# Ledger of designs, part 85: designed miniproteins, single chains, continued (2)

Each design is a single chain, and the fold is of that chain. pLDDT is the mean over its residues in the fold that is shown.

## One batch from the design tools (miniprotein)

Design m7119
Fold by ESMFold2-Fast:
Structure m7119 (fold): chain A 80 residues (1-80)
Amino acid sequence: MIISKSEAREIRDKILAFLSTFLSEEDVAKLKAKLDELLKKKEISTKELQDLVNNYLSEITGNKDKIDLKKLVETAENYL
């Protein structure tokens, strides 16, 4: 699904806020940089956001189950 840049930024901010509770400041900053690069594209899909987050988490933690972006956003909202 294609989403607006404002929606993508909101999802990014919620993901980063949640992940900052258990990732290092450096790891959060690296993920933010990758997400900011994705947000420079004209069209952004929910799948692209999910794939980027899952690929980054796999890179820093090893092979874990894929994170559902919707579930991750819902979890992040519980910390607001």
Scores: mean pLDDT 70

Design m7120
Fold by ESMFold2-Fast:
Structure m7120 (fold): chain A 82 residues (1-82)
Amino acid sequence: SEAEALASTLSELEKEILKTIAEKNPTEGLTARELAELLGVSQSTVSRHLRRLEAKGLVARVKGKRTRYVLTPKGVDVLFAL
């Protein structure tokens, strides 16, 4: 399936980003800072991987006082293929 093919292109950190968004805040999403703190990596590292996930259509930015990232429907399908 497309979801299984996309899942196979993801790094371990990208898989953990999708899981963490789904587990901690599936409706409002998480900021790059919150993801960095939860995953024990730098905010710049998380931001780079979030851009890659956004390019693949798996996450979307929610603009507000702080930018949050939510799973797209495609991102949810890929999460179930992990």
Scores: mean pLDDT 88

Design m7122
Fold by ESMFold2-Fast:
Parts: sequence; structure tokens; C-alpha cells
Structure m7122 (fold): chain A 53 residues (1-53)
Amino acid sequence: SAELERVVALLREGLSFAEIGRRLGVSPLTVQRRVLEALEELGVSGVPELAAA
């Protein structure tokens, strides 16, 4: 999903869930759910790398 790709890219830029939500016009809870979906696709161990600047 293009939305998941955008969320991952913004996380790599070092943005918080709240800031990503504002950028995409969605709630922080929606961002969190998209991150969980991305982690399931890439593997749970992806969390530190997805959150890296």
C-alpha cells in the first residue's frame, strides 16, 4: 500500500506518530496500526530500523 510506504518513509526521517498523522491527515492511532502492519510484513525486529533517523 502506498500509505504504508509513506508512513515508513516518514518514520525513517525521524517523525513521531503524531507528526506523521498530521502530515497524512489521519489520527496517530491510524499511524500506529499502519506501522504494526508494516512490521508484520517486514518482521517484528524491524521496529528500531523503522524508527531510525
Scores: mean pLDDT 70

Design m7123
Fold by ESMFold2-Fast:
Structure m7123 (fold): chain A 85 residues (1-85)
Amino acid sequence: SAAELLRATAEEVAARLRARAETEDVLRATALDIQAVGVLTEAELAVKAEDPRPLLEAMIAAAEAVDAEAGALLRATLEEIEAAE
């Protein structure tokens, strides 16, 4: 389901950001950790929304600001959800 796909991608993105935080300086690590918590929280809100797309687009923008690949993973998930419709 779209909800399962979104949760799985959010967990993958959060794990990626946390792994990167381990190799960064304190300020960058803090930003990555905040974004990891943010993506998990936003995914649960998106799953409960009538239309998850606006929240998912906001999640993509926030993720892209700290990690381009994290943003790309969320964008791929949005495109897959829209294709399944």
Scores: mean pLDDT 82

Design m7124
Fold by ESMFold2-Fast:
Structure m7124 (fold): chain A 58 residues (1-58)
Amino acid sequence: SLEEKVREFLEKIGLDPSIVPESVKERIAELLEKVFHGDVEKAVEAFLEDGRILFEPV
């Protein structure tokens, strides 16, 4: 499921999914579905190359 992919993404980048706000999880889900087409591995690579594209401070 998309929720499982969001958890996998967060765990692979070293974040505890339980402390991440639901709004951030929804944003990650949107990016995983629409930008990365469900490819968690590509999303992790993008974050490691430029983490700012996913988690820019407001």
Scores: mean pLDDT 75

Design m7125
Fold by ESMFold2-Fast:
Structure m7125 (fold): chain A 78 residues (1-78)
Amino acid sequence: MAEEVGRRAEEIAAEAGLDAETAAMVGAMAKQLVDLGASEEEALEAARRAAEEMAKAKDREEQLQALVREVSRVVEGL
């Protein structure tokens, strides 16, 4: 279920050290990917990759670029 995938993705982002607002964005992204037709596994893998890259980012722009890259990879594969 998309909502549950979103919650799990938010937990993954929080565990990676992202703040609550950023973790919520990762969760929302994963939920949206499932709503668009991605599998739960694909959405959670994208969330893990995004969270790890975002945690390494120097600023907000770099974080958003990492998130957009992972979204684009999954959507282009649909």
Scores: mean pLDDT 82

Design m7126
Fold by ESMFold2-Fast:
Structure m7126 (fold): chain A 55 residues (1-55)
Amino acid sequence: ALEARKEALKAAAREALAALGAVLKGIEVTEVADPVTGATVFELRIKAELTKDLK
């Protein structure tokens, strides 16, 4: 279940980047504790390149 949620987040990020005309270079999903509630939240780190008509 947790891994499925991480994959869903990655898929959503890929779709959002494509809509913005960006090329996904890398994506990581980590679990972090929320500093206010202490609940487990997911942190996304995305490396993307904006496409340009130059080159």
Scores: mean pLDDT 71

Design m7127
Fold by ESMFold2-Fast:
Structure m7127 (fold): chain A 69 residues (1-69)
Amino acid sequence: MEEEIDLEVAEAFILIYLTLAKQDLARGDLDGARESIEKARELAEKYPGVKDRVEPFIEELEAQLEAAR
């Protein structure tokens, strides 16, 4: 049903959001980091084909966000 290109697009967006979250955490923008992590997780749940590949990065950033509080 979903084309291969849709999974590539979803993965690219997830990685962009995770990159933004890392940048926000480094700047102390916890709200921005949380928003980006939530968007990445939402996309990963919609596209389970990429979830396994991105899950470790999402978990790492969630842990960093909690530690930064």
Scores: mean pLDDT 78

Design m7128
Fold by ESMFold2-Fast:
Structure m7128 (fold): chain A 63 residues (1-63)
Amino acid sequence: MHMMPVSGEELEEIRKEIEDAIKKGDKEKLAEAYEKLAEAYRLNGIDEDVAKYLEKKAEELKK
């Protein structure tokens, strides 16, 4: 597949962004990181329900 799914290295970077945002209490960064993680899960076909849950959490953080 020419367009590869998100790599484990990229998933690790996203998880690191989530941890950093939580530690700093940065809601905007946390929402962005959750959206990136949801998209990565969709691209990897891991779990649609988890992806939707993460998208909802990001939306709640933006308001």
Scores: mean pLDDT 75

Design m7129
Fold by ESMFold2-Fast:
Structure m7129 (fold): chain A 84 residues (1-84)
Amino acid sequence: MTEEEIEAVLEKLKEKMKKQGKSEETIEAYVELLKKQHELLQKLRAGADPREVAEEMLEFLEKLAKETGDPELKKLAEQVRADL
């Protein structure tokens, strides 16, 4: 995917979340999560240890869940922890 395609997807996602009534803080947290997922996927493709990538994702999800109080982010963190 090109950088322009990624930006277009992020803009559509932001608009969708705004229409769903999500707060700006929650929208920013989900944007950060998507960027982190992309970063970790690139690391995984470069030969990073899947367990270390999963642990980094868990730490990031727990941080976002704590900062936003979003129950969906808490659930995602619990699922990642269970899969470790």
Scores: mean pLDDT 76

Design m7130
Fold by ESMFold2-Fast:
Structure m7130 (fold): chain A 89 residues (1-89)
Amino acid sequence: MKKEKGEELLAKAKEAEAKGDYEKAAELYLEAAELFAEAGDFEKALEAVKNALKAAEKIEDKEKRRKLILRAVARAIRIIGEEIDARLA
């Protein structure tokens, strides 16, 4: 269920990105990353965060861009930590 919803959010994020709505795309990529991480799919979760970061970098509003870049970086750090903990357990 969560992984399937993550795939749907990825599709919506790609559609928003294609339309030039980088703020919406970044938010949707971050939501997809959360669902993939919760499903234990850390590879897809990190890929989604990387796509969120790339979308956020294209945001013209400096405040919104900074906020989403910081959220994407924080999410990446958390997911990497969870992946390392899973491998060491």
Scores: mean pLDDT 83

Design m7131
Fold by ESMFold2-Fast:
Structure m7131 (fold): chain A 93 residues (1-93)
Amino acid sequence: MEEAFEGGREAAEGAIKHGSATAGAGGAIAAIGGAVTAAIAAEKGTEEAAREGEEAAEAGGEAAAEGAGTEEGRREAEEGAREAAEAARRGAE
């Protein structure tokens, strides 16, 4: 669960640090939403919840990467999204 929130924070920071004020903020909000969904999925521990959490984390990370607009910001957003998705998967184990 903590890993999902940490991943969301990293993705949001990438978007805010590297993106324009509007695009970066939008990407950060999407990343946070995805991370929250992933954290809830990890807590539920079902295969269906894990799939939904992974999809939400990936979608949020993609939005954050687009909001960032730079290669470095995209990498940070993708890394954060990966951590959140992985936390959702571990919950299903």
Scores: mean pLDDT 74

Design m7132
Fold by ESMFold2-Fast:
Structure m7132 (fold): chain A 63 residues (1-63)
Amino acid sequence: SSMRQRIIEQTRRHVEEAVRLAEEGDFAGAARHLQRASRLADEVPEAEPLVEEGLARVRRIVE
C-alpha cells in the first residue's frame, strides 16, 4: 500500500483511540490523539473527513 494509505490508516487509529479515551473520561488523552490525527490530515487531505467525524463523536460524548 502507498504511504498515503498508511497515513489514512494511522489517522483512523488515532481517531478510534481518541473516542475510546473520551468514553473513559480521559479528555486530555482524547485531545492529544485528535491533534495527532489533525496533523496527519494536514499532510493527506483525504483523511480530513475522518478527523471531522472523530471530533463530532468526541463532542457528543462530552456534550
Scores: mean pLDDT 87

Design m7133
Fold by ESMFold2-Fast:
Structure m7133 (fold): chain A 79 residues (1-79)
Amino acid sequence: MTEEERRRREELARHVLEGIKAYKNGDYEKAVEHFERALALADTPEGKAAIYRFLADVYEKLGDEEKAAEYRAQSDALA
């Protein structure tokens, strides 16, 4: 594992954890920001699918059923 790969994985994990914390705290806007950054850092289909699922859950809480459905479809396409 390179230093760059390690930093990327650490940033990915940090954004996922911060997104989950924001989601649990009801800060859905901040959760979206962190999950979008995590999505940019994800380099596997499984990782991207998981992040799309988190984004779908956040948009469901925001009342955006269309966005939630879109992200679920993207997650299912990668899984």
Scores: mean pLDDT 84

Design m7134
Fold by ESMFold2-Fast:
Structure m7134 (fold): chain A 90 residues (1-90)
Amino acid sequence: DREEELKLFLEIAEEVKKFLEKKIKEPGEELTPEQKLEFGRELAEILVNSKSVEEAKKKLEELLKKYTLPPEERKKLAKDIDETIEIFKE
């Protein structure tokens, strides 16, 4: 059901946003442009292809271990996700 799929997507996006906000205060190293593109691709796959909120959280934890984002990048990403959630609520 597409309505249930949209609900799951919104729940996953909200949890990803909350997870990123919790990590904003942790130090990180600036990513190269290539690493930023690969991070974005992997994050998009988590948001679109996760079967549950719990699966998305596990994949996000692994992604953030692989790419240690600086607080500024995490804040921007959390904002981008929040804006995406608002678009889908319309």
Scores: mean pLDDT 70

Design m7135
Fold by ESMFold2-Fast:
Structure m7135 (fold): chain A 70 residues (1-70)
Amino acid sequence: SSKIQKLLEEAKKARKQLDEYNAKSNELEAQAAADPSKRRDLIMQSASYGVLAIGAASLAVANENEAKKL
């Protein structure tokens, strides 16, 4: 149905955002390891992207589960 397709499309967008946030978090964590003078700031930024990734994952799962009920 069109409603299932829309939910799966939104889930796919959320999965893409999850991948992007995880990539950014990992990049910042690697930068923090390379530069002790900026470590605390970069780790805090990495953690912020980690929280955004959890939000994106939650949205993806919610839309996928809703599609399965239809």
Scores: mean pLDDT 90

Design m7136
Fold by ESMFold2-Fast:
Structure m7136 (fold): chain A 68 residues (1-68)
Amino acid sequence: NADKLLNEGVELYKKGEYEKAIEKFQEAIRLDPNNAKAWEALADAYEKMGKTDLAKIYRGKALQLNPE
């Protein structure tokens, strides 16, 4: 269940375990590549790790899947 993996990643993110959170978000995306929230969460985690270029790429993917 992609939503379960997303929630597990969010809990890891809240604990500051960004690398583990990224792993869970990537698993969620593998199961449901159209989950815009998972792409946004992945971007947020990379941004926390200082990987701003990767964060911009994944944030763009989230916006592509769920535009305003």
Scores: mean pLDDT 85

Design m7137
Fold by ESMFold2-Fast:
Structure m7137 (fold): chain A 95 residues (1-95)
Amino acid sequence: APTPEETRAMILAVLDAIAAEATPAEKEVLEQAKALIERQPLPASNEQAVTLAAMALYFEGLQAVAEGKITEEEAERLRQRFEAAVDEALKAALA
């Protein structure tokens, strides 16, 4: 099974993959979420790694909506894309 550090690295790679296909505004949100995750202390568990990353993206998305950079619909689509991609990556790592 992956370590919490390996799970965080996988999540960061997922954010990079989504950012490569995202709009410029969405890419900024994803890059800020990635920077926030990289500043966090090493997660104690794989579950904590996923939870902290999801929270980082959620808060950066909310701030971007509040600042008028993206719509609430775009923020929700980013969240759904992130959750789906992380689920697929975790299933692949556990297989």
Scores: mean pLDDT 84

Design m7138
Fold by ESMFold2-Fast:
Structure m7138 (fold): chain A 70 residues (1-70)
Amino acid sequence: SELEELKKQLGELMKKAEEAIKAGDIETARKYLEEARKVVEKIRELGDDATAEVAEKEIEKLEKMLEEVE
């Protein structure tokens, strides 16, 4: 389903963002987090607010980590 595909894409984007943060690649990390937020919006549009809320908190955690290395 489209929802399952978006959930998988979201997980991959968050993992890549975390790896970029740990590597000090601020520009790449921002790009992946921006794309992850777009995927969260699509998940909300499909009616999975619970998944979107959990993902939003995970993205916020990664954004906070990024701010600490910026």
Scores: mean pLDDT 85

Design m7139
Fold by ESMFold2-Fast:
Formats: structure tokens, C-alpha cells, sequence
Structure m7139 (fold): chain A 75 residues (1-75)
């Protein structure tokens, strides 16, 4: 369903935006908690990559991983 893909894209985009803001504020605990809410919607590999990126405060990597996940959903 097109509506289901749009729901997943919006969920992932909103959560990763919140995680990026938390990283910028220095709140790694909040950033990790937000990433954990995505666990049901992403692969185990993608989940671990996102956790590592926020722990490393690598905003560019968080964006790169997010774009790849969204591209897969839209395929």
C-alpha cells in the first residue's frame, strides 16, 4: 500500500531528525532512545549502524544511513 510506505518513511525521517537534534545538543542518551524506537521498522544491521553513528556523533553518517533506508522503502 502506498500509504504504508509513506507512513514508514515519515516515521523514520522524524525519528532520525530528532536523534540528530539530540546529538547536536550533546544528549546521546536521548539520541539512542529515539533510534531504539526504529528497531521494529529497520533491519538489525541498519539499527546497529544508526546506534554506532549517534554514539560517534557522526551526523553525516546518520543522514547517509537514513537516506539508504528510505530509498529501500520507496523501491
Amino acid sequence: SPGRKEFLVNRIRTATEAAILAVKEGDLEAAEQVVRTLKPYVSDEEYQELLEAVRNRDIDKVKEITDKIIDKIRS
Scores: mean pLDDT 87

Design m7140
Fold by ESMFold2-Fast:
Structure m7140 (fold): chain A 89 residues (1-89)
Amino acid sequence: ALEALEEARKHLRRALEALERGDVEAARAHLREAAEHLREVSDDPLAQAALALVEAALASLENGDVDAARASLELALRLVEEHIERLRA
């Protein structure tokens, strides 16, 4: 569970970095990896919420809406990071 969330966080950060440099293909690849790791903890409502945001970011990128994708990605990353902090507390 925690390890899957840590991997998801890593890929979400890399997706954000890819969007910052305009690399939409790399961002999509990292978002897909994050989604796979979030699915490993699909019994967790917070992980399910983060997965929905990652799927929204992927849909936005398919439509060419980088700003919407970034917003969804930033929310997903924040949710995953807050969840990791709570599990460690």
Scores: mean pLDDT 86

Design m7141
Fold by ESMFold2-Fast:
Structure m7141 (fold): chain A 79 residues (1-79)
Amino acid sequence: KKPIPTLSEEEMERVNELIKEVLKIMDKNADKLTSDEQITLLGEVMRILADAIDGASLEDIERQAEEVKKRINELAKKN
């Protein structure tokens, strides 16, 4: 009765691509982010990966990744 894997290998590759995209944006803004902000953002990235493993849809993962990217840009703009 437990949830079956809902993401295909192609979808998991897309999740990996989204994670790399978020990390790339963090790296580009590293000089504008505090260590605490970077730790918090890494925690959000880990949560996205955990949600994908736990059977969240690709659409939900893409939405979460976009939210984290917006958060990075917001923090970088304020700092």
Scores: mean pLDDT 78

Design m7142
Fold by ESMFold2-Fast:
Structure m7142 (fold): chain A 61 residues (1-61)
Amino acid sequence: GEAEEWHRRQLERIDEQKKEVEEKLKKGEISEEEAEFELEELEGLKAIVEGVYKVVKKREA
């Protein structure tokens, strides 16, 4: 359904951003501290996405 598609796209986007952070860290473009901060922000975003998805899924049931 639409909720499932949205959820999948959000998770894919978050995974892409995590890979970008890891790549920047490998290249020395970003500090370890900055990388940790960005990864924590992305984990927070993932938790919000999962929460929204659960609410929307219950509404569709």
Scores: mean pLDDT 82

Design m7143
Fold by ESMFold2-Fast:
Structure m7143 (fold): chain A 106 residues (1-106)
Amino acid sequence: SDDEALQALTDLNSTIGDAKNSINDANNKVKAAAKTSVEQGKKAAADADKTLDSSTSQINAAASKASALDPARADKINAKVNDAINSMKTSQDNAKNEAFKTASNL
């Protein structure tokens, strides 16, 4: 139904928002841990990788449901999902580079 399709799009948007918040939190933990030690920074980075993998899986699941309920919007859904996932990957890479650049200068 149209209501189910709209709910699935709303759920996808919420899942993307939650994922971005989780990645931002994980990135902040990487930066904070790296200031304490390289070992703690690496552990936080591994946890951030798991958060990205989990978030990516949740977004893809929500996107698949939304696309199945509204095939006419599948291309737009896929573009939005790819942009969100790439943005999160870039944000995490930038956070790791910032965190470990400081550690490597000590």
Scores: mean pLDDT 89

Design m7144
Fold by ESMFold2-Fast:
Structure m7144 (fold): chain A 58 residues (1-58)
Amino acid sequence: MEELKEQIERLKKAVDELEKFGYDVSEARKLIEQAETALENGDVEKAKELIKKASDSL
């Protein structure tokens, strides 16, 4: 559980950095938001999938 929260926080930092350099990070932000929602609902498997998709979109 804590590991997934840490992964989400790291992705948020990476997204913020890329956005500062002018990259389009809209898809990654949407996937991160969905991953947070899945984790809040206790859907760990869905959260893992969405985290991977967010990372892959960067």
Scores: mean pLDDT 81

Design m7145
Fold by ESMFold2-Fast:
Structure m7145 (fold): chain A 57 residues (1-57)
Amino acid sequence: MEQIKEVVEKYKKKLPKEERDALLGIAEDMSKQKLTPEQVEEAVEGLKKRIEELLKK
């Protein structure tokens, strides 16, 4: 869960406000889930991929 927040924090400084707010919402939703360590790793990987796709626009 903390790993998801750190990924968002790293990229939010590089993103426009609107896209940053959307990613923060996704990270908060993920952090509210009671995930196993394996699920957290999968969520972090998916979030990184989504952020990279947004940055490639």
Scores: mean pLDDT 67

Design m7146
Fold by ESMFold2-Fast:
Structure m7146 (fold): chain A 71 residues (1-71)
Amino acid sequence: VVRRDIATEILYLIHEAGREGLTAREIAERLGVSQATVRRALAQLEKRGLIVRRRIPGTRSYVYLLASHAG
């Protein structure tokens, strides 16, 4: 279980990135936490409908966006 603190930081970073979004790796690096920790928080946020994921063109990586930004 991830604490509210990291989920809030993730939402803020994603909001700030707008329609470009952020990858799990990028979020982990910015927050100084493991990708596993970030992925758990992202999974919970997706389950709540607060974020969505989209594939980065030309790569196999995904970015995460606020649901309102993704359409």
Scores: mean pLDDT 75

Design m7147
Fold by ESMFold2-Fast:
Structure m7147 (fold): chain A 62 residues (1-62)
Amino acid sequence: SLAEEIVRRGVEAGASPEDIRGSVRGYALNLVRDGKITPEEAQRLIEEGDRLVAELEARRKA
């Protein structure tokens, strides 16, 4: 998915969990601004990104 791709790139770049969440949000909002997706689709993308980052943080603590 697009959220998985953004999260993967953030991890490879050594970005913090907060920075990765911010990247997903920023990308989703830019897509809405450009008329490429709906606000509802952007919200789903942000929620998927937040879930992926939470899973990554949980894995790092295990």
Scores: mean pLDDT 83

Design m7148
Fold by ESMFold2-Fast:
Structure m7148 (fold): chain A 56 residues (1-56)
Amino acid sequence: APSPETRKKVKEEIKKIIEKNGYITREELEELAKKYGVSVKVVEELAREAYAEYVK
């Protein structure tokens, strides 16, 4: 499982992408997973958390 610090950084990156574009793409999720050495599933979970804050 990724560290709490890593999860926080990934979620912050996701939030920045959503703030700029209104959405995050699957390609961006995969790049974040690769960058931080976490599974795409973890990045997807964090993206859902971020979207819950910035609903549509």
Scores: mean pLDDT 79

Design m7149
Fold by ESMFold2-Fast:
Structure m7149 (fold): chain A 59 residues (1-59)
Amino acid sequence: MSDAELVDAVARALVGLAKAGRTSVTLYLPKSLVTPALVAALKAAGAAAGIELTVVAVD
């Protein structure tokens, strides 16, 4: 699965959560998947959906 596919899937989920009244979401990802580019893309998707997205890298 590509980073673009992950970002697209998360963006779709965030739109659904915003429609349900969510304003903040914390996403836990394995450290091996977390890159600065991925974090920036995920935060941009959150902002576009009107959600404050926090990405937490876990071991």
Scores: mean pLDDT 80

Design m7150
Fold by ESMFold2-Fast:
Structure m7150 (fold): chain A 55 residues (1-55)
Amino acid sequence: EELKKKLLEAIGKIIDAIGDKIEAELKGDPEAVEEAEKKLEEAKKELEKLEKELG
């Protein structure tokens, strides 16, 4: 139950970060793109830790 909630939250953060990156790229804002990439990398690391706990 708790692990499923954490997985869904991590996946949600990844989706949001991808959306932010696409929007920043369309606006031509390199600083916002870099910030979105950083957020995406953090979310991926969180998901990887959860996957390690599960398998």
Scores: mean pLDDT 81

Design m7151
Fold by ESMFold2-Fast:
Structure m7151 (fold): chain A 75 residues (1-75)
Amino acid sequence: LEEKIKELEEKIKEIEKKIRELEEELKKLKEELKKASKEEILKIIGEIIRKIGEIIDLRLELERLKKELEKLKKE
């Protein structure tokens, strides 16, 4: 049980790190968008949408893991 808790905490930590990396990339893309030509705008928007989708998926996984961790801690 204790080992399973530690494993979940480590997985949570890795996902949080990945989310932070994607948020930093998203911030850079938003700055690029402000300086973009009309031809570049659509490509940058597409990349922003893709990264937002990845962040949402990771946040849902993070919520699932945190819920599982809380359930284990109550036992």
Scores: mean pLDDT 82

Design m7152
Fold by ESMFold2-Fast:
Structure m7152 (fold): chain A 100 residues (1-100)
Amino acid sequence: SLAEAVAHYERALELARQAKTASPDEVKKLTEEAIEHLRRAGDHLAAAVPTGPLVRRQVENAIEEIKKLAEEAKTDPQAAYDRIIRLVEDGLVAARGLAA
């Protein structure tokens, strides 16, 4: 469902924003929860559109980039989480466009 994909992106965005301002101990948990919601959004998108395999690959690529940024966050946590938030926002805009 496109509506479920949008809902999962919205939840991932909230979690990513929380991770940016969280304590170091909470950042990992919030980031892992955001990634799980992105996977679920990708599953719902892939099932809902004719270009499902392409959309699935795009979501998987975004998740992989987020994982790399989270690892690099040890050097500059604020910049890393700003980029993560932007990636999730871009995915949400795309999902909303498909749902319209």
Scores: mean pLDDT 84

Design m7153
Fold by ESMFold2-Fast:
Structure m7153 (fold): chain A 68 residues (1-68)
Amino acid sequence: MPSPTQLRIGQAALRLVAERGEGVSMREIAEAAGVSVATVYRHFPSKEALLAFAGELARAGLIALPAA
């Protein structure tokens, strides 16, 4: 089960991708999640890994898809 911090980062990533597309930066995701960029990289080695994680959480129903 992902940590609360990982869930928060994943949810922020899904929201930003829905709003701005896959061009969003790790810094923007960190700011939206309320954590430092270093904290994001501590949990996810790359943006690609983070987006894959966020997508799997959405498919599994562990986090909500962002509102349109």
Scores: mean pLDDT 76

Design m7154
Fold by ESMFold2-Fast:
Structure m7154 (fold): chain A 73 residues (1-73)
Amino acid sequence: SPLTEAGRRALLEVVEEQAEELKKRLAEIKEEAKKNNWSEEEENKKLLEAVVESFVRLGEEVEARLAELKAAA
């Protein structure tokens, strides 16, 4: 394997941290929707945008961490 056990654990931690940030962001969007009386369509659009942005960021963070782990090997 190109990664150590520690490297695999570090990548899992990145995934878990990004999942928690997404959960927080979705909660913030739902709060904002309720406060501003958004339509269901508007709320769903913002939730979907946040999910898509989270997946893009996760990919970037995983690639960055993989590059660091390979450079340190």
Scores: mean pLDDT 83

Design m7155
Fold by ESMFold2-Fast:
Structure m7155 (fold): chain A 97 residues (1-97)
Amino acid sequence: MLEEGNELYRKGQKLIEEKKYKEAVEYFKKAAELYEKAKDYRSLGIAYINLGDAYAKLGKNKEAIEYYEKGIKYFEKAGMGDSPLVKEAKKKLEELK
Protein backbone atom coordinates (compact mmCIF):
# COMPACT_ATOMS: atom_id res chain seq x y z
CA MET A 1 0.00 0.00 0.00
CA LEU A 2 2.62 2.64 0.98
CA GLU A 3 5.02 1.55 -1.82
CA GLU A 4 2.15 1.85 -4.36
CA GLY A 5 1.24 5.29 -2.92
CA ASN A 6 4.88 6.42 -3.13
CA GLU A 7 5.12 5.23 -6.77
CA LEU A 8 1.95 7.18 -7.69
CA TYR A 9 3.26 10.24 -5.80
CA ARG A 10 6.61 10.11 -7.68
CA LYS A 11 4.73 9.87 -11.01
CA GLY A 12 2.75 12.99 -10.01
CA GLN A 13 6.00 14.86 -9.23
CA LYS A 14 7.44 13.92 -12.66
CA LEU A 15 4.25 15.18 -14.33
CA ILE A 16 4.63 18.53 -12.49
CA GLU A 17 8.20 18.81 -13.90
CA GLU A 18 6.70 18.15 -17.36
CA LYS A 19 4.02 20.86 -16.67
CA LYS A 20 1.25 18.24 -17.05
CA TYR A 21 -0.65 19.64 -14.07
CA LYS A 22 -4.05 18.04 -14.81
CA GLU A 23 -2.49 14.55 -15.03
CA ALA A 24 -0.40 15.26 -11.90
CA VAL A 25 -3.65 16.00 -9.98
CA GLU A 26 -5.00 12.51 -10.83
CA TYR A 27 -1.82 10.78 -9.61
CA PHE A 28 -1.61 12.84 -6.39
CA LYS A 29 -5.31 12.05 -5.67
CA LYS A 30 -4.63 8.31 -6.10
CA ALA A 31 -1.55 8.56 -3.85
CA ALA A 32 -3.53 10.51 -1.22
CA GLU A 33 -6.28 7.82 -1.18
CA LEU A 34 -3.68 5.11 -0.47
CA TYR A 35 -1.94 7.24 2.22
CA GLU A 36 -5.32 7.90 3.89
CA LYS A 37 -6.11 4.15 3.98
CA ALA A 38 -2.64 3.56 5.50
CA LYS A 39 -3.16 6.43 8.04
CA ASP A 40 0.18 7.86 6.86
CA TYR A 41 -0.76 11.44 7.73
CA ARG A 42 2.69 12.83 6.87
CA SER A 43 2.61 11.46 3.29
CA LEU A 44 -1.09 12.41 3.02
CA GLY A 45 -0.24 16.01 4.04
CA ILE A 46 2.57 16.14 1.44
CA ALA A 47 0.23 14.78 -1.28
CA TYR A 48 -2.47 17.36 -0.40
CA ILE A 49 0.05 20.26 -0.48
CA ASN A 50 1.19 19.05 -3.94
CA LEU A 51 -2.48 18.89 -5.02
CA GLY A 52 -2.80 22.54 -3.89
CA ASP A 53 0.28 23.46 -5.97
CA ALA A 54 -1.03 21.62 -9.06
CA TYR A 55 -4.49 23.22 -8.80
CA ALA A 56 -2.90 26.67 -8.35
CA LYS A 57 -0.90 26.08 -11.58
CA LEU A 58 -4.20 25.20 -13.31
CA GLY A 59 -5.73 28.50 -12.07
CA LYS A 60 -8.18 26.56 -9.87
CA ASN A 61 -7.67 28.71 -6.78
CA LYS A 62 -10.70 27.39 -4.85
CA GLU A 63 -9.47 23.78 -5.12
CA ALA A 64 -5.87 24.92 -4.38
CA ILE A 65 -7.09 26.57 -1.13
CA GLU A 66 -9.05 23.44 -0.10
CA TYR A 67 -6.05 21.13 -0.61
CA TYR A 68 -3.52 23.45 1.10
CA GLU A 69 -5.85 23.60 4.14
CA LYS A 70 -6.18 19.78 4.16
CA GLY A 71 -2.41 19.34 3.79
CA ILE A 72 -1.71 21.69 6.71
CA LYS A 73 -4.28 19.87 8.92
CA TYR A 74 -2.76 16.44 8.22
CA PHE A 75 0.81 17.69 8.82
CA GLU A 76 -0.41 19.09 12.18
CA LYS A 77 -2.10 15.73 12.91
CA ALA A 78 1.25 14.02 12.15
CA GLY A 79 2.99 16.34 14.68
CA MET A 80 4.74 18.27 11.88
CA GLY A 81 2.99 21.66 12.18
CA ASP A 82 6.39 23.42 12.36
CA SER A 83 7.55 21.84 9.06
CA PRO A 84 8.95 24.22 6.39
CA LEU A 85 6.35 22.70 4.01
CA VAL A 86 3.53 23.89 6.32
CA LYS A 87 5.05 27.41 6.50
CA GLU A 88 5.31 27.51 2.68
CA ALA A 89 1.74 26.18 2.25
CA LYS A 90 0.42 28.86 4.68
CA LYS A 91 2.15 31.60 2.63
CA LYS A 92 0.71 30.20 -0.64
CA LEU A 93 -2.75 29.93 0.98
CA GLU A 94 -2.61 33.62 2.08
CA GLU A 95 -1.61 34.67 -1.49
CA LEU A 96 -4.67 32.85 -2.95
CA LYS A 97 -7.18 34.42 -0.51
Scores: mean pLDDT 86

Design m7156
Fold by ESMFold2-Fast:
Structure m7156 (fold): chain A 68 residues (1-68)
Amino acid sequence: MSERIAELSRGLSDPARTQLGNALHAAEAGDVEEAEKHFKKAISLAPEEQKKALEELGKEMIEETKKK
């Protein structure tokens, strides 16, 4: 999981990487609402090629957080 995130973030702009990092931190803390907000911002700032990968990653992380 973390390696996928690190590789994806290397292709992102600084603002997008910051939002992705905030989203992951919130997800680890169990804050689903905050994680979703930051994932949405990261996706909006990402190039189209990476948007789908970010959406998939975000959905996986949010669903795992909600289940536990």
Scores: mean pLDDT 77

